Designed miniproteins, single chains, continued (5). Designs and how they scored, part 85

Each design is a single chain, and the fold is of that chain. pLDDT is the mean over its residues in the fold that is shown.

## One batch from the design tools (miniprotein)

Design m18944
Fold by ESMFold2-Fast:
Structure m18944 (fold): chain A 64 residues (1-64)
Amino acid sequence: TVRDDLIQEIQKLVSETVNGKLSIDEFRERLLGLIDRYAPQLSPDELAELRAAVDDIVRALESM
């Protein structure tokens, strides 16, 4: 599904960030770009949920 494809892309970005290939700032930029590209295929509620999740993921990465 579109959601499964988006999750796989997010997982790839998280992996690259954890392995030091992306900075946290680059991760945030690329993740927001992913959400923007998928936005036409997502409901407003799903978009709001994903944008909230971005902040949670960034905070988790900053706390490592």
Scores: mean pLDDT 78

Design m18945
Fold by ESMFold2-Fast:
Structure m18945 (fold): chain A 99 residues (1-99)
Amino acid sequence: SEKAKEILERLTEWLKTYPDLEALREELEKLYKIELKSYREVAAALLLTYFAAVEVENKVSKALLEKFPELLAYLEKLYEENKDIILEIYQYALKELDS
């Protein structure tokens, strides 16, 4: 999906200036037990984590996101603006991490 790709790219660019990026990367790498080598991979892992927190009420994902309140606010805004394609965004993020 072109729109799902655009959302991942927008989050990727936002993360480049995020002050707590390295702490976020460490928490996501610990959660998924994978190395996140790029801003794009961090963005993809983050979207999967947000989807798990919101759609599945996953407590581990929620606890992780609560450590990053400014990031959580940004993700909530992206989610509200893109509710109609949330599943497409999730599938696109999964594909990025499988590559």
Scores: mean pLDDT 84

Design m18946
Fold by ESMFold2-Fast:
Structure m18946 (fold): chain A 81 residues (1-81)
Amino acid sequence: MKEEVEKLVEILKNSKNEEERAKAAGKLAEIGRKEPELVIEPLVELTKSKNEITKEYAEITLELIKRNNPENAKLIEEALK
């Protein structure tokens, strides 16, 4: 699972294909529903990216994780400190 998260994070960071990035964001949100600890820290790091598109996808993915499981919202807010 950790290796899958790393691959999906890489797609959000480096892919030139918007559809590929959107699919990666969706998969990360699904993983984050059950195992938020595997995806929150990598996504929080991506919100610090100089690439505006990468930052937006990371923020959208974090919002999807919050919607999928509201208990994860507190974990995300703590990680963003």
Scores: mean pLDDT 79

Design m18947
Fold by ESMFold2-Fast:
Structure m18947 (fold): chain A 75 residues (1-75)
Amino acid sequence: SLAEQLKKTVDLLAENELNASDTPVDDAAYQATVDKLQPLVDKIQEIARKAGYRGVGVPSQEAAEELKKLIEEEA
C-alpha cells in the first residue's frame, strides 16, 4: 500500500510538475501541494538516497521510471 502511494506520487510529480522549479505564483495552491505530498516526497527521497540516486525531484519520465523501480525494490 505505501509502495503504491509512493509510485503514484512519482507519476504525478513527473507528469504534472507538482514540484514547481520556478517561484510559485499561487502560494495557496503551492502550499497545499507541498503539505499533501511532503511526507511521500520525503519517503521517495529516502529510498532514492539509499540507492545512491542523485536526482532532485523528477526531471523526466526516465527519472520517474527509475524512482518507481527503487520503490518497488524497497517494498
Scores: mean pLDDT 62

Design m18948
Fold by ESMFold2-Fast:
Structure m18948 (fold): chain A 66 residues (1-66)
Amino acid sequence: GGARAGEEIAARLRAAGMSEEVATQARLLGIEKGGKAAGDAAAALLRRLGQDELADEVRAIGERHG
């Protein structure tokens, strides 16, 4: 579900050195709007930062969990 997707996306963002604020927002978005929404939002941010490979990974996490 979305909560699990949000937690996995947040953990991946922390491992990549993203701020705690960004990780927390991804977790909350997964809980509130589902994993796809959290993955899409995180991927958009990461692409803006030039992190295309990580963006594809967090999007895939969101899609797997819904």
Scores: mean pLDDT 83

Design m18949
Fold by ESMFold2-Fast:
Structure m18949 (fold): chain A 140 residues (1-140)
Amino acid sequence: GIAAVKDGRLDEGLAEAMKALRDGDYQEAARTFRELARAAEDDPTLKHKALNNLGNALLKLGKYQEAAEYYERSLELAPGDAKSESNLGNAYLKLGKYQKALKAAKIAASLRPADQSTIDLLKELEKRGIAEAARLLKES
């Protein structure tokens, strides 16, 4: 948790936050990932992981706009991460921002063709009437 991060035990803090996320303790996970991202200022790999998983916890809490902002910050540190692009697309889908969701889905599909999370995102966009998503699914 947050105590491990404040003590400089960043790997322990990451492991505890990941466990909280799996256990459904999304508020504790979000709090710990936020402090971890601050503490990992000189570790871009750890900061990327913390920001992406902070987005995941916020998405579970229904904080879709904040989740999208943290996924975008994560992608600034790791451009070309297909999972972060799919996650960003899902946050935009939840916000009703279907064209932004489609753009993220297209990037994710180009990075990892046939990735299940990207396929699921494209299927949801097709269901919401986005015809370009249907075309991309046929090309997957």
Scores: mean pLDDT 89

Design m18950
Fold by ESMFold2-Fast:
Structure m18950 (fold): chain A 72 residues (1-72)
Amino acid sequence: MSKEEMLALKKVGDAVLDAYEQGLSAQQMADRAQQAGDQTIKDLRDQGASDQDIQGAQQVVDQVVQSLRTSA
């Protein structure tokens, strides 16, 4: 797992935990995870990350969001 993938996983995970602590539904947790993921991808692009690193980070975001949505 790359540094960019690890950062995406951390940011998405932090958003999910925050939503869980707020008592939000699984669907709302997925929405918060997607928002955090989108912001992380934007920040990585702004920092000059490669297209390959962006793709890897996006795959991590998509996997977490999909897992949450299929659990709801």
Scores: mean pLDDT 84

Design m18951
Fold by ESMFold2-Fast:
Structure m18951 (fold): chain A 84 residues (1-84)
Amino acid sequence: SEELEQLRAFFREMEKAYEELKANNIPSKTVVSPQNVPITVTLDDQANAEALKPLLPLMFQLRLQQQSATQEEIDRAQKIIEEL
């Protein structure tokens, strides 16, 4: 539960960073993942998807450990990655 809340908070921070980049014409902003991995968020969706790729194994591992993550949670996370 706590790990899922941390993951949700991380994705919300990435969305917030993306909106701040848009609003303030900032080229990039760094957001720290739950594992203390710095992720650089930009206005380039492809670059953002590549930056999040190393975290995909963590997302699947968290699902396996907790057995509480639904398919909807995984799909939502992937959609956020694709929309960044």
Scores: mean pLDDT 67

Design m18952
Fold by ESMFold2-Fast:
Structure m18952 (fold): chain A 97 residues (1-97)
Amino acid sequence: PEFVEQPKDVTVKEGEKATFTSTVKGNPKPKIVWSLRRPGEGPRFLGGGKVEELPDGTYKSTLTITPTKEDDGAEVFAGATNEKGSVISEPAKLTVE
């Protein structure tokens, strides 16, 4: 698998929805799993989000969460895995104001 679109940093106010997207290519179709890591903690697995196949044969995953103030400064990243290997996206920073 290969990321063709990396997740981007997101800033929200407490109680607002934060949306992260990434796009991956791979054959066979990769399994996507999002993770969130608060400062000083290990990663928490959040599942695949909403995954859609695009007309160009890539797979877009959208993660929507409602963060708390404790999530301020967390890293959000996606993993993509198929029988040929595993890749991890660049981390996106979550800021909660």
Scores: mean pLDDT 81

Design m18953
Fold by ESMFold2-Fast:
Structure m18953 (fold): chain A 65 residues (1-65)
Amino acid sequence: MDIKLATLELVGGLLGSFGADVEIKIENGEVTITVRVKTEDVKKIAEELGKAVERHLGAKVVIEE
């Protein structure tokens, strides 16, 4: 059961609902999430969620404007 993958998809969907563009890539068991944000509020949310995702799921989060 891939709770990790399901959680990453939920995080991507949540950020997308805030108007961010989200791309999730998986290569050799490593997950990279790229988030493109247009406002400082969404950037702050993405940074806070990114820290939680990196800490608990071992994924890498990249934030772009």
Scores: mean pLDDT 74

Design m18954
Fold by ESMFold2-Fast:
Structure m18954 (fold): chain A 111 residues (1-111)
Amino acid sequence: KAKKVQEVADLYVQFMSEPDEEKQEEYIKKLEELYEKEPDESVRIFIITAILLLEKMKKEGKLTADENKKDEEFLQKLAEMVLEGKSPEELLELIEKEDPELAEKIKKKLE
């Protein structure tokens, strides 16, 4: 779990630091590959959350520093919950409190 969480965090940071849109897309694709190969549902929720946040950022353009910090803090909290062994239901509850639309998209992907 810890290695997968770190890989996701590293890819997120690489995306945020990358000015080239083609390379940004490569980082999202690497996250999608991690998602498809992940057997743990809590880790899958964490990965898909990161993907959806980055896809929104790519679509809407670069967020403000405060908005980026909020998304980073949200992902960090989810990472901590995954490492603590929190259930998929507990992760989805946190996501729903922060962004109900995002929670619905994640639930649809888990079907």
Scores: mean pLDDT 78

Design m18955
Fold by ESMFold2-Fast:
Structure m18955 (fold): chain A 88 residues (1-88)
Amino acid sequence: AKEEIEKHEEEAVEYIKKAVEGKEDEEEAIEKAAEHILKALELEGEKADREEIIEQVRKVIEALKLKDLPEEEQRKISEEAREKLLAR
């Protein structure tokens, strides 16, 4: 059962990374990441507002896209975003 939650969490992180790298349309990546996060939360018995999840994903992607941010800081923000989205 936990494997399904982990898969959805991994998919969400992957879409966030693709959006940050510009390899995916940002709005599509946000929607897909949010859907995977919502599915993971539902499997854990949690209820979340889809719009709130979309907004949080958008903020994470925008923070990671900041130009002139050193690669080390980008990695740190990405890791923090992963931990925050996956730690439930």
Scores: mean pLDDT 70

Design m18956
Fold by ESMFold2-Fast:
Structure m18956 (fold): chain A 62 residues (1-62)
Amino acid sequence: MEELEKELERKKEERARLQALRDTAVAKGLMTPEDLAALNQRIAELDKEIAELEKKIKELKA
């Protein structure tokens, strides 16, 4: 259970970093549409992984 909570924290941190990178790169025009699409997809995947981890942690605590 504690390992799942640590994993959740790491994924939330990664998501925040990718979001900041995306926003900065878009503002500066330094990213291709393909790279931007890949970042957006990874952020969406992290959102899904975060939701699944939160659900699993809740089930283990119940």
Scores: mean pLDDT 81

Design m18957
Fold by ESMFold2-Fast:
Structure m18957 (fold): chain A 77 residues (1-77)
Amino acid sequence: MKLTEEQKKLLEELKKLSPEEQEELLLVLGPSNVLDVLEKVGAPAEELEKLLEVLKKDPNTTEEDLERFEELIEKQK
């Protein structure tokens, strides 16, 4: 599936950032927006597991967001 220009730019920015900067960006944008991009690009399970650890540290992350990430990880395994 073709990414939107905004999603493509976000993905390119994520690839250029350090793990700490990626964590900060994820918290700013919210897990739902990042998850949608990752699902469309078919991100590997390893990258998704890394982001799941970041989301677990965010008090604003809902159980629904965590379940969506875990389902996507299982789908990519």
Scores: mean pLDDT 66

Design m18958
Fold by ESMFold2-Fast:
Structure m18958 (fold): chain A 89 residues (1-89)
Amino acid sequence: AAAALREAVRAAAPEIADRLIALGKETGDPTLVALGEGVRANADDALRVVRLVGQALLELAKKEGKVDVEEVERKVEAELAEVERLLAA
C-alpha cells in the first residue's frame, strides 16, 4: 500500500509541479510557483510532495475568497495527516 502510494505520487509529481508553476505565473503568485518548483525538486519524497500540495491548496483557498479558509485548512490538515500515516507505514 505505502509503496504503491509513493510510486503514484512520484509519477504524478511532474504534472502537479507544472500545473502549480503555470497557475502561479498566470495569477502572479510567487508562492504557487515556489511550491510547484518544490514538488518538482522533491518528486522522490512522497511525503514532502503531499505537504507542498497541501500548502498550495491552502494558498488557492485564500485567493478564492468564497470559501471558509479555516474549514479548508482543517480538511487539508486532516487529509495530510492520513496520507502521512499511510506513507510512514
Scores: mean pLDDT 75

Design m18959
Fold by ESMFold2-Fast:
Structure m18959 (fold): chain A 86 residues (1-86)
Amino acid sequence: HMEELFEKIEKTKEILDQARKILYEATKDAPPEYTPLIVAAMLAVSIGDLETARGLIEELHRRGVITPEQAAELLKLLDKAEEILK
């Protein structure tokens, strides 16, 4: 069972790393007023707080900081991470 846990952790890290890269590219040129929201979203993704990350990504989309396509891709990655973690 510990081997299964380590495998789940590794797969989750890979998915969250991909999500962080997409989020960075989507937000790197955003106006400075969005920095606190972007930092909060990046931190939530980095620590695996999937519920908070989802809410913050939806907020970034609602404020027009990221596109609908970027939001959909990020949320899909969070869904994959959640599925792996059961």
Scores: mean pLDDT 85

Design m18960
Fold by ESMFold2-Fast:
Structure m18960 (fold): chain A 89 residues (1-89)
Amino acid sequence: MEEDLKRVEELKEKLFSPDPQVRIDAIRELIRLGKESTDPEVKRKILEALYEATQDPDPLVAALAAISLGVFKLDPEFRKLYEEILKEK
């Protein structure tokens, strides 16, 4: 799904926006794409973006990203991808 891959890259760029509202909106869209996508590559990139967002200096942005990762990790496919990401660092 080339559109989803393109969209994830655009959303990853938005996570570096100086506006915390733009970053929150980007996380919400990443969550939506993660729930809708069946592509492991898209899922992996979404998990990478959400993991990076857990380091956000805004505590609400960081908390939203952390909670979202926790929910996705309830899915065995997402959990496996997340474990692989952590090994690469």
Scores: mean pLDDT 80

Design m18961
Fold by ESMFold2-Fast:
Structure m18961 (fold): chain A 55 residues (1-55)
Amino acid sequence: EEYAIKQLRDLLGLSEEQAKEVVELGKKITTDNAELGSKIVRIAKEGIDKAGAEF
């Protein structure tokens, strides 16, 4: 998971704490392949958008 955290920090310019939150959401998205996953993706995008406007 630290690997993904570092990549998110580099790609999105997030702090380690913010990247951890995104990684947790990403894990649920990849693991969960149902309607719940769609809701998580939406929440993740909303969080990223607030942080970087384009994300």
Scores: mean pLDDT 65

Design m18962
Fold by ESMFold2-Fast:
Structure m18962 (fold): chain A 62 residues (1-62)
Amino acid sequence: MSGEEAARKAEEALERMKESGEAPEEMLQEVQDYATLAVARGEVERGTRIGREAKEYAEELG
């Protein structure tokens, strides 16, 4: 999987999580896994941004 593909999958997973109105561990982990893979594959800024956004969303929900 390319960094661009990983970043896109992370974005899609984050959108699904936000649409659900919840941040279950499985969905949060999926976003973080793809975001981390995106960073590892060269999409550093995009992957880091998605990962931070997912973390902040989960923390806001409590």
Scores: mean pLDDT 85

Design m18963
Fold by ESMFold2-Fast:
Structure m18963 (fold): chain A 79 residues (1-79)
Amino acid sequence: SGNLKKLEELVKKRRQLDTLSDKERKKLKELVKLGMSVETFEKLMDLGFSLDEMVKFVKEGVSLNEAKKKRKALLDKAS
């Protein structure tokens, strides 16, 4: 679908990659199948979440705001 291509291009742009691995493509396809929007995906990428963390968040019903709180908590523990 068009959304899968948009997610692939966002990952390539953010990580300065020319191509994605089959494993990364499979995870992006799973995110699209789970109903991930391009806008939410871009914001989660901006927060530095991995594709595995994003899949977990969508499966567990974690909102973008809850994901932001989790990132802050991790940064606070690292300080």
Scores: mean pLDDT 77

Design m18964
Fold by ESMFold2-Fast:
Structure m18964 (fold): chain A 90 residues (1-90)
Amino acid sequence: MKRKEELAEEVVEKAEEVAKLYKELGKEEKAKEALEAGEKIRELAEKGELSEEELRRALATLLGELGVLYKEQGKEEKAAELLAKAEEIA
């Protein structure tokens, strides 16, 4: 299983990916929210305030959100993969 540092990095990466997809869909406010959430997770992780379980739940939430966004883009296979991965780590 991933260490806290690796989980925090993946959470930030997925938050940035979510923000990019929202921006591509013209949802600038949601893109901003995703970036702010990722930044906050990074800050809390650096302070040691997040547990591995909390980071795993954050990652699962972001993977689920990515799955919905990719489905909106017509990438159904990629969406299914992300949703399955979210269930695996939750």
Scores: mean pLDDT 79

Design m18965
Fold by ESMFold2-Fast:
Structure m18965 (fold): chain A 90 residues (1-90)
Amino acid sequence: VEELIEALKAGDDVKAEELLDKLISDPNTTIEDFAVVIFAANLYRRFDLAERIIKAAMEKFNISREELEKYILGIMAHYLMTGKIEKIKL
């Protein structure tokens, strides 16, 4: 997760795509992992990638966009208060 956020910040599209594929295929990846990565992608203006990650998370966890957005809003609120891009328990 952290390595993917760093790739997004650096604008390393090739590495970001590779790490995203690993995130999607990893059975241990949580909704919170997807939420923090979606937030980071939006923060670094990778809106196309953020949309692809949203769709992948919805498919993987069989959840609505609205449910996923609750996790993303939690990460955003935490970032606005602390300046840190990190997972929170919701």
Scores: mean pLDDT 78

Design m18966
Fold by ESMFold2-Fast:
Structure m18966 (fold): chain A 74 residues (1-74)
Amino acid sequence: SLAAQIDATEAQLLSLLSPDQAADFRRFVALLRAGQDVPADLFDAVQAAVSTDPRASALFTRLLELIGRELEAR
């Protein structure tokens, strides 16, 4: 399912982040999936965290695409 793909992709990305980065990332994903506005400082922190690892960057791009599809399906 789309939800299972999002959960799996999030889990993979979280494994590449520090605990503090993972906390920010979980909050970011929760806000996006709820269709809520993401604070600019949170978005910037998440972008900075994922940009340091090409695997994290690729997973982040995939996660945003999957969340976008989930929101459109609602």
Scores: mean pLDDT 85

Design m18967
Fold by ESMFold2-Fast:
Structure m18967 (fold): chain A 66 residues (1-66)
Amino acid sequence: KPSMQEQIDEAEALFRKHESLLTPEERAAVRHNLDSARYYRDRGDDEGTENLVRSVRAILELALKR
């Protein structure tokens, strides 16, 4: 199982790679959720971090299927 930092880094890398395919609203949502994931990581909330990373992945997956 990847660490919380590795999960955030993978989501961030995927976001950067495909950022041009996203709407402004999708980009704002991804940035907000990544910032929140880092906030929960810094507080040791692994479940909160994983939920936000999962939300980022869902946004990116739906956008990439367009």
Scores: mean pLDDT 85

Design m18968
Fold by ESMFold2-Fast:
Structure m18968 (fold): chain A 80 residues (1-80)
Amino acid sequence: GIDEAIDELKDLLSKVKKKEISKDEVVSKLEELMKKVKDPDAKQLLKNVVEVLKENDLSIDDIAEALEKVVKKLEEIKSS
């Protein structure tokens, strides 16, 4: 569900900030989360960030910022 996606994204964000995970591994984990999430708005949000990460040469800081924005939006969807 959305709670599990938020927890997984927070773990992923921590690893990105510590430089313990590659961009390709981040994309792979996000694609796995898309398959587990049933909420259509949450799924679309995850799809959008995957596309941004695949099509742009983002820095580690930019990837972290993108993941932080996704976490906040998922928390908003959960609160709705």
Scores: mean pLDDT 81

Design m18969
Fold by ESMFold2-Fast:
Structure m18969 (fold): chain A 64 residues (1-64)
Amino acid sequence: LEEALREAAKAADVDAVNQLAPKLPQSVRLDILSETAKEIVESAAPREQRLTVAAILDGVLAPA
């Protein structure tokens, strides 16, 4: 689960993240998503990847 979420986040696959995130504890989910966001920011990723990361971090939506 953790590995799958990490892969989905790196691929900017919002649908996969939204399906996997609610299956993990919030603390673990935030840790994985925060690390992925950090990597994307440090790599100077395109604007659309930053928006996807924002949606992933805001993935509070997924459990609803």
Scores: mean pLDDT 65

Design m18970
Fold by ESMFold2-Fast:
Structure m18970 (fold): chain A 88 residues (1-88)
Amino acid sequence: MEEVKKELEKAAEEYVKEQVERRKPSEEELKKLKEIAKHTVELLYKLVKEGVISLDEAKSLLHSVILNEFSKEEVEKVLERAVKARRG
C-alpha cells in the first residue's frame, strides 16, 4: 500500500513538472498547483486502497486534475463522479 502512495506521488511530481514546463505558472500558481496535487494524491490513495478505483484510473484522474488546474472543490466533484460511476 505504501508502494501505491509513492507511485501516485511520483506521477504527481511528473505531471506538475510537465505543467510548469508547458505554461510556466507564477510562484503563487505553482504553490496552489502543488497543494492541489498533494490533496488529490491523498484522496486517490484512499480510493485505490479501498478497491474503489484502480491505480491506472487514479493516475488518469490525477493527470486531469493537474492539467486543468482544478480547485479543491472541483477535485471533490470529479472524484465523487468517478466513485458513483464505479458503485452505481
Scores: mean pLDDT 80

Design m18971
Fold by ESMFold2-Fast:
Structure m18971 (fold): chain A 59 residues (1-59)
Amino acid sequence: SAEDSLLALLADVPDPRAFLASLARMQGLSEAEIAEIVAAPSLREGVRLLLRRSATRRP
């Protein structure tokens, strides 16, 4: 799944939350949405928020 693929990539990243923030910014998410993703209780929740927001993202 996309979740499992991203989590596998994050295992090799020095700062997984900063990486998620970068991906969210590249997807055109708002700073509030990026902050929510970064503040998620777990990396899996952060990945879920990113994927959900990316699927329904605004311009």
Scores: mean pLDDT 78

Design m18972
Fold by ESMFold2-Fast:
Structure m18972 (fold): chain A 84 residues (1-84)
Amino acid sequence: SLADLAAQAEQVFAENQALYDRLQALMDDYAANRASMSDEELIALLEEIVDVLRELRAVMPPELAAYLDGLIAGLERVIAQLKA
């Protein structure tokens, strides 16, 4: 169930807190500064977010990894559009 996946996510969070802290810091930077960022700065930030998500995906159960695959694919499309 979704609740069981959420419980698994909490356990993975506790075991990999440094990656979650890094992701939160990058997301906070994006939320605070996105309107004033250049395309180059935005691409660099989004690529760092993707890298952290890939590291989190590697340590997640397969069912949770599938959710991250969708998010990573979405961010990769945004990065490709910014580079166009």
Scores: mean pLDDT 81

Design m18973
Fold by ESMFold2-Fast:
Structure m18973 (fold): chain A 61 residues (1-61)
Amino acid sequence: EAEELLEKILNEKEVPEEEVAKFIELVTGEKYKVNGTNLKFSEEDIEELKERREELLEEIK
């Protein structure tokens, strides 16, 4: 599930806040507040996520 959410972020660059909140909860265990907006990621943010993809997925376990 976390892998699917990360793939959506990397491929779409604009993701519903609810999906990002779910990913943050899976990675950090902290609840993220949802305001019903879509989060748009910059090219720089996408590159950082790609670089850290393996680390982020390992941290979930």
Scores: mean pLDDT 63

Design m18974
Fold by ESMFold2-Fast:
Structure m18974 (fold): chain A 62 residues (1-62)
Amino acid sequence: GEAELAAGRAAYRAGRLDEARRHFERAVALDPSPAVLREALAFYERFGSEAEARRLRERLLA
């Protein structure tokens, strides 16, 4: 987790949205904690698909 979240944030700030998405995917896979899920969800709600955002919301509510 932590390193992938940091990399995702850096890629997002650089405008590398596909790279940011891959890092957030890995962060969630390595560390499915509520904090990681919330940060990835915020990214997907702005720049990802509705399906990706919905899956993360379901995981936060479960």
Scores: mean pLDDT 78

Design m18975
Fold by ESMFold2-Fast:
Structure m18975 (fold): chain A 81 residues (1-81)
Amino acid sequence: SAEEYLEKGKELYKEGRYEEAALYFGQAVEQDPTYAEAYEGLAKAYEELAKQSTGGARETYLALAARAREKAAALRAQAAA
């Protein structure tokens, strides 16, 4: 389920396994595109990957993180309305 993918992503993130965390958070958002917490996890994982990267790879991770942050914020705002 989306929740199981989210929980596995959180575990991997805590272990510093950010690429694997991003894959699991990605699976969570694929299963439930309205799952704001999964997009928040995805953004955090990409932000950590950006810190470990340089050049084009860093720019790509920053762009992916920003997109995930925007999606999470929009979903949270939608739930509050």
Scores: mean pLDDT 88

Design m18976
Fold by ESMFold2-Fast:
Structure m18976 (fold): chain A 67 residues (1-67)
Amino acid sequence: SLEDRRATIEKIREMLENDEYHEAAEAALRVLLGELPDSPVWDTRPMPKEELEERIAKAEERLAAEE
C-alpha cells in the first residue's frame, strides 16, 4: 500500500542516519521496490550510499505523485 511504501522510505532514511544503511536500508528498499516493479535493479547490485540516497529521492517523488 501507499502507507507501507512511505513507512519503508522513512525507515531507510533512519538507517542512513544511523550509518547502518548497507544491510537494513537495502532490505527495506527491496520491499519498497517489490511494490515498484520497474525498479528491482538496485536490489541485486552493489549500491553505494550516494546512489541509495538518489533512489530514495526518486521513490519519494513517485509517492508524492500518487498522493
Scores: mean pLDDT 61

Design m18977
Fold by ESMFold2-Fast:
Structure m18977 (fold): chain A 67 residues (1-67)
Amino acid sequence: SKEEALELLKKLGLSEEEAERMIEGAEQLNRDLTPEEAFQYLKRELIEKGASEEEAEEAAKAVLEGL
């Protein structure tokens, strides 16, 4: 759900506004990219924000499943 995605993103240190913007961005990516490409894009963004690979994978999956 979107709520689960927001909770995971906030645990990674994102603000509520940053987390909501990432979910909105993911909705747009999911229209233009394959699910795998959208997942890899979000994972990379989260790693850049300081998440571990495992944390980024879990959060990216939750974001895409919550759309």
Scores: mean pLDDT 80

Design m18978
Fold by ESMFold2-Fast:
Structure m18978 (fold): chain A 90 residues (1-90)
Amino acid sequence: MLSPIERGQIAYDKMVEAIKNKDSEAAAKALKELLKYPFPNKSERIKQLIKKYAKKDKIDEALSIFNQILTSTGEERDQLLLELSKLLTS
């Protein structure tokens, strides 16, 4: 039986793999799952992924989209998740 924290770790690992594979849809799906489950230092670790994988001139834009995701719900959140994932996989 997987704990919620283990599910969060799996979602994080899937997000990193999707980013490396340049799969924006898979990255968006994995980020959505990661946000659903508890995960230590979640926001900080996502911000570190943004700083590592987004282009230097797009880091501030990607961080802004991530902050919008945290306050959004439903279809707006799903659109922002895909936009962020495209910036990380470009």
Scores: mean pLDDT 84

Design m18979
Fold by ESMFold2-Fast:
Structure m18979 (fold): chain A 60 residues (1-60)
Amino acid sequence: MEEIDRLSDRVADAVAAGDMETAKALIAEAEPLLDAKGVARIVGAVLRGIGDRLDKELGL
């Protein structure tokens, strides 16, 4: 498993939990590793985390 995949999963979990400080720290750690694929992975992870959090808040 690529390191960026692990970081993206952790970002998604942090965003879903509402832990924005941890999410920011993980994104900053990932920055030196980001190529085009890595950027897409991180963006997807953030959007997934936001979706999970909204589902919890809306009870869906």
Scores: mean pLDDT 76

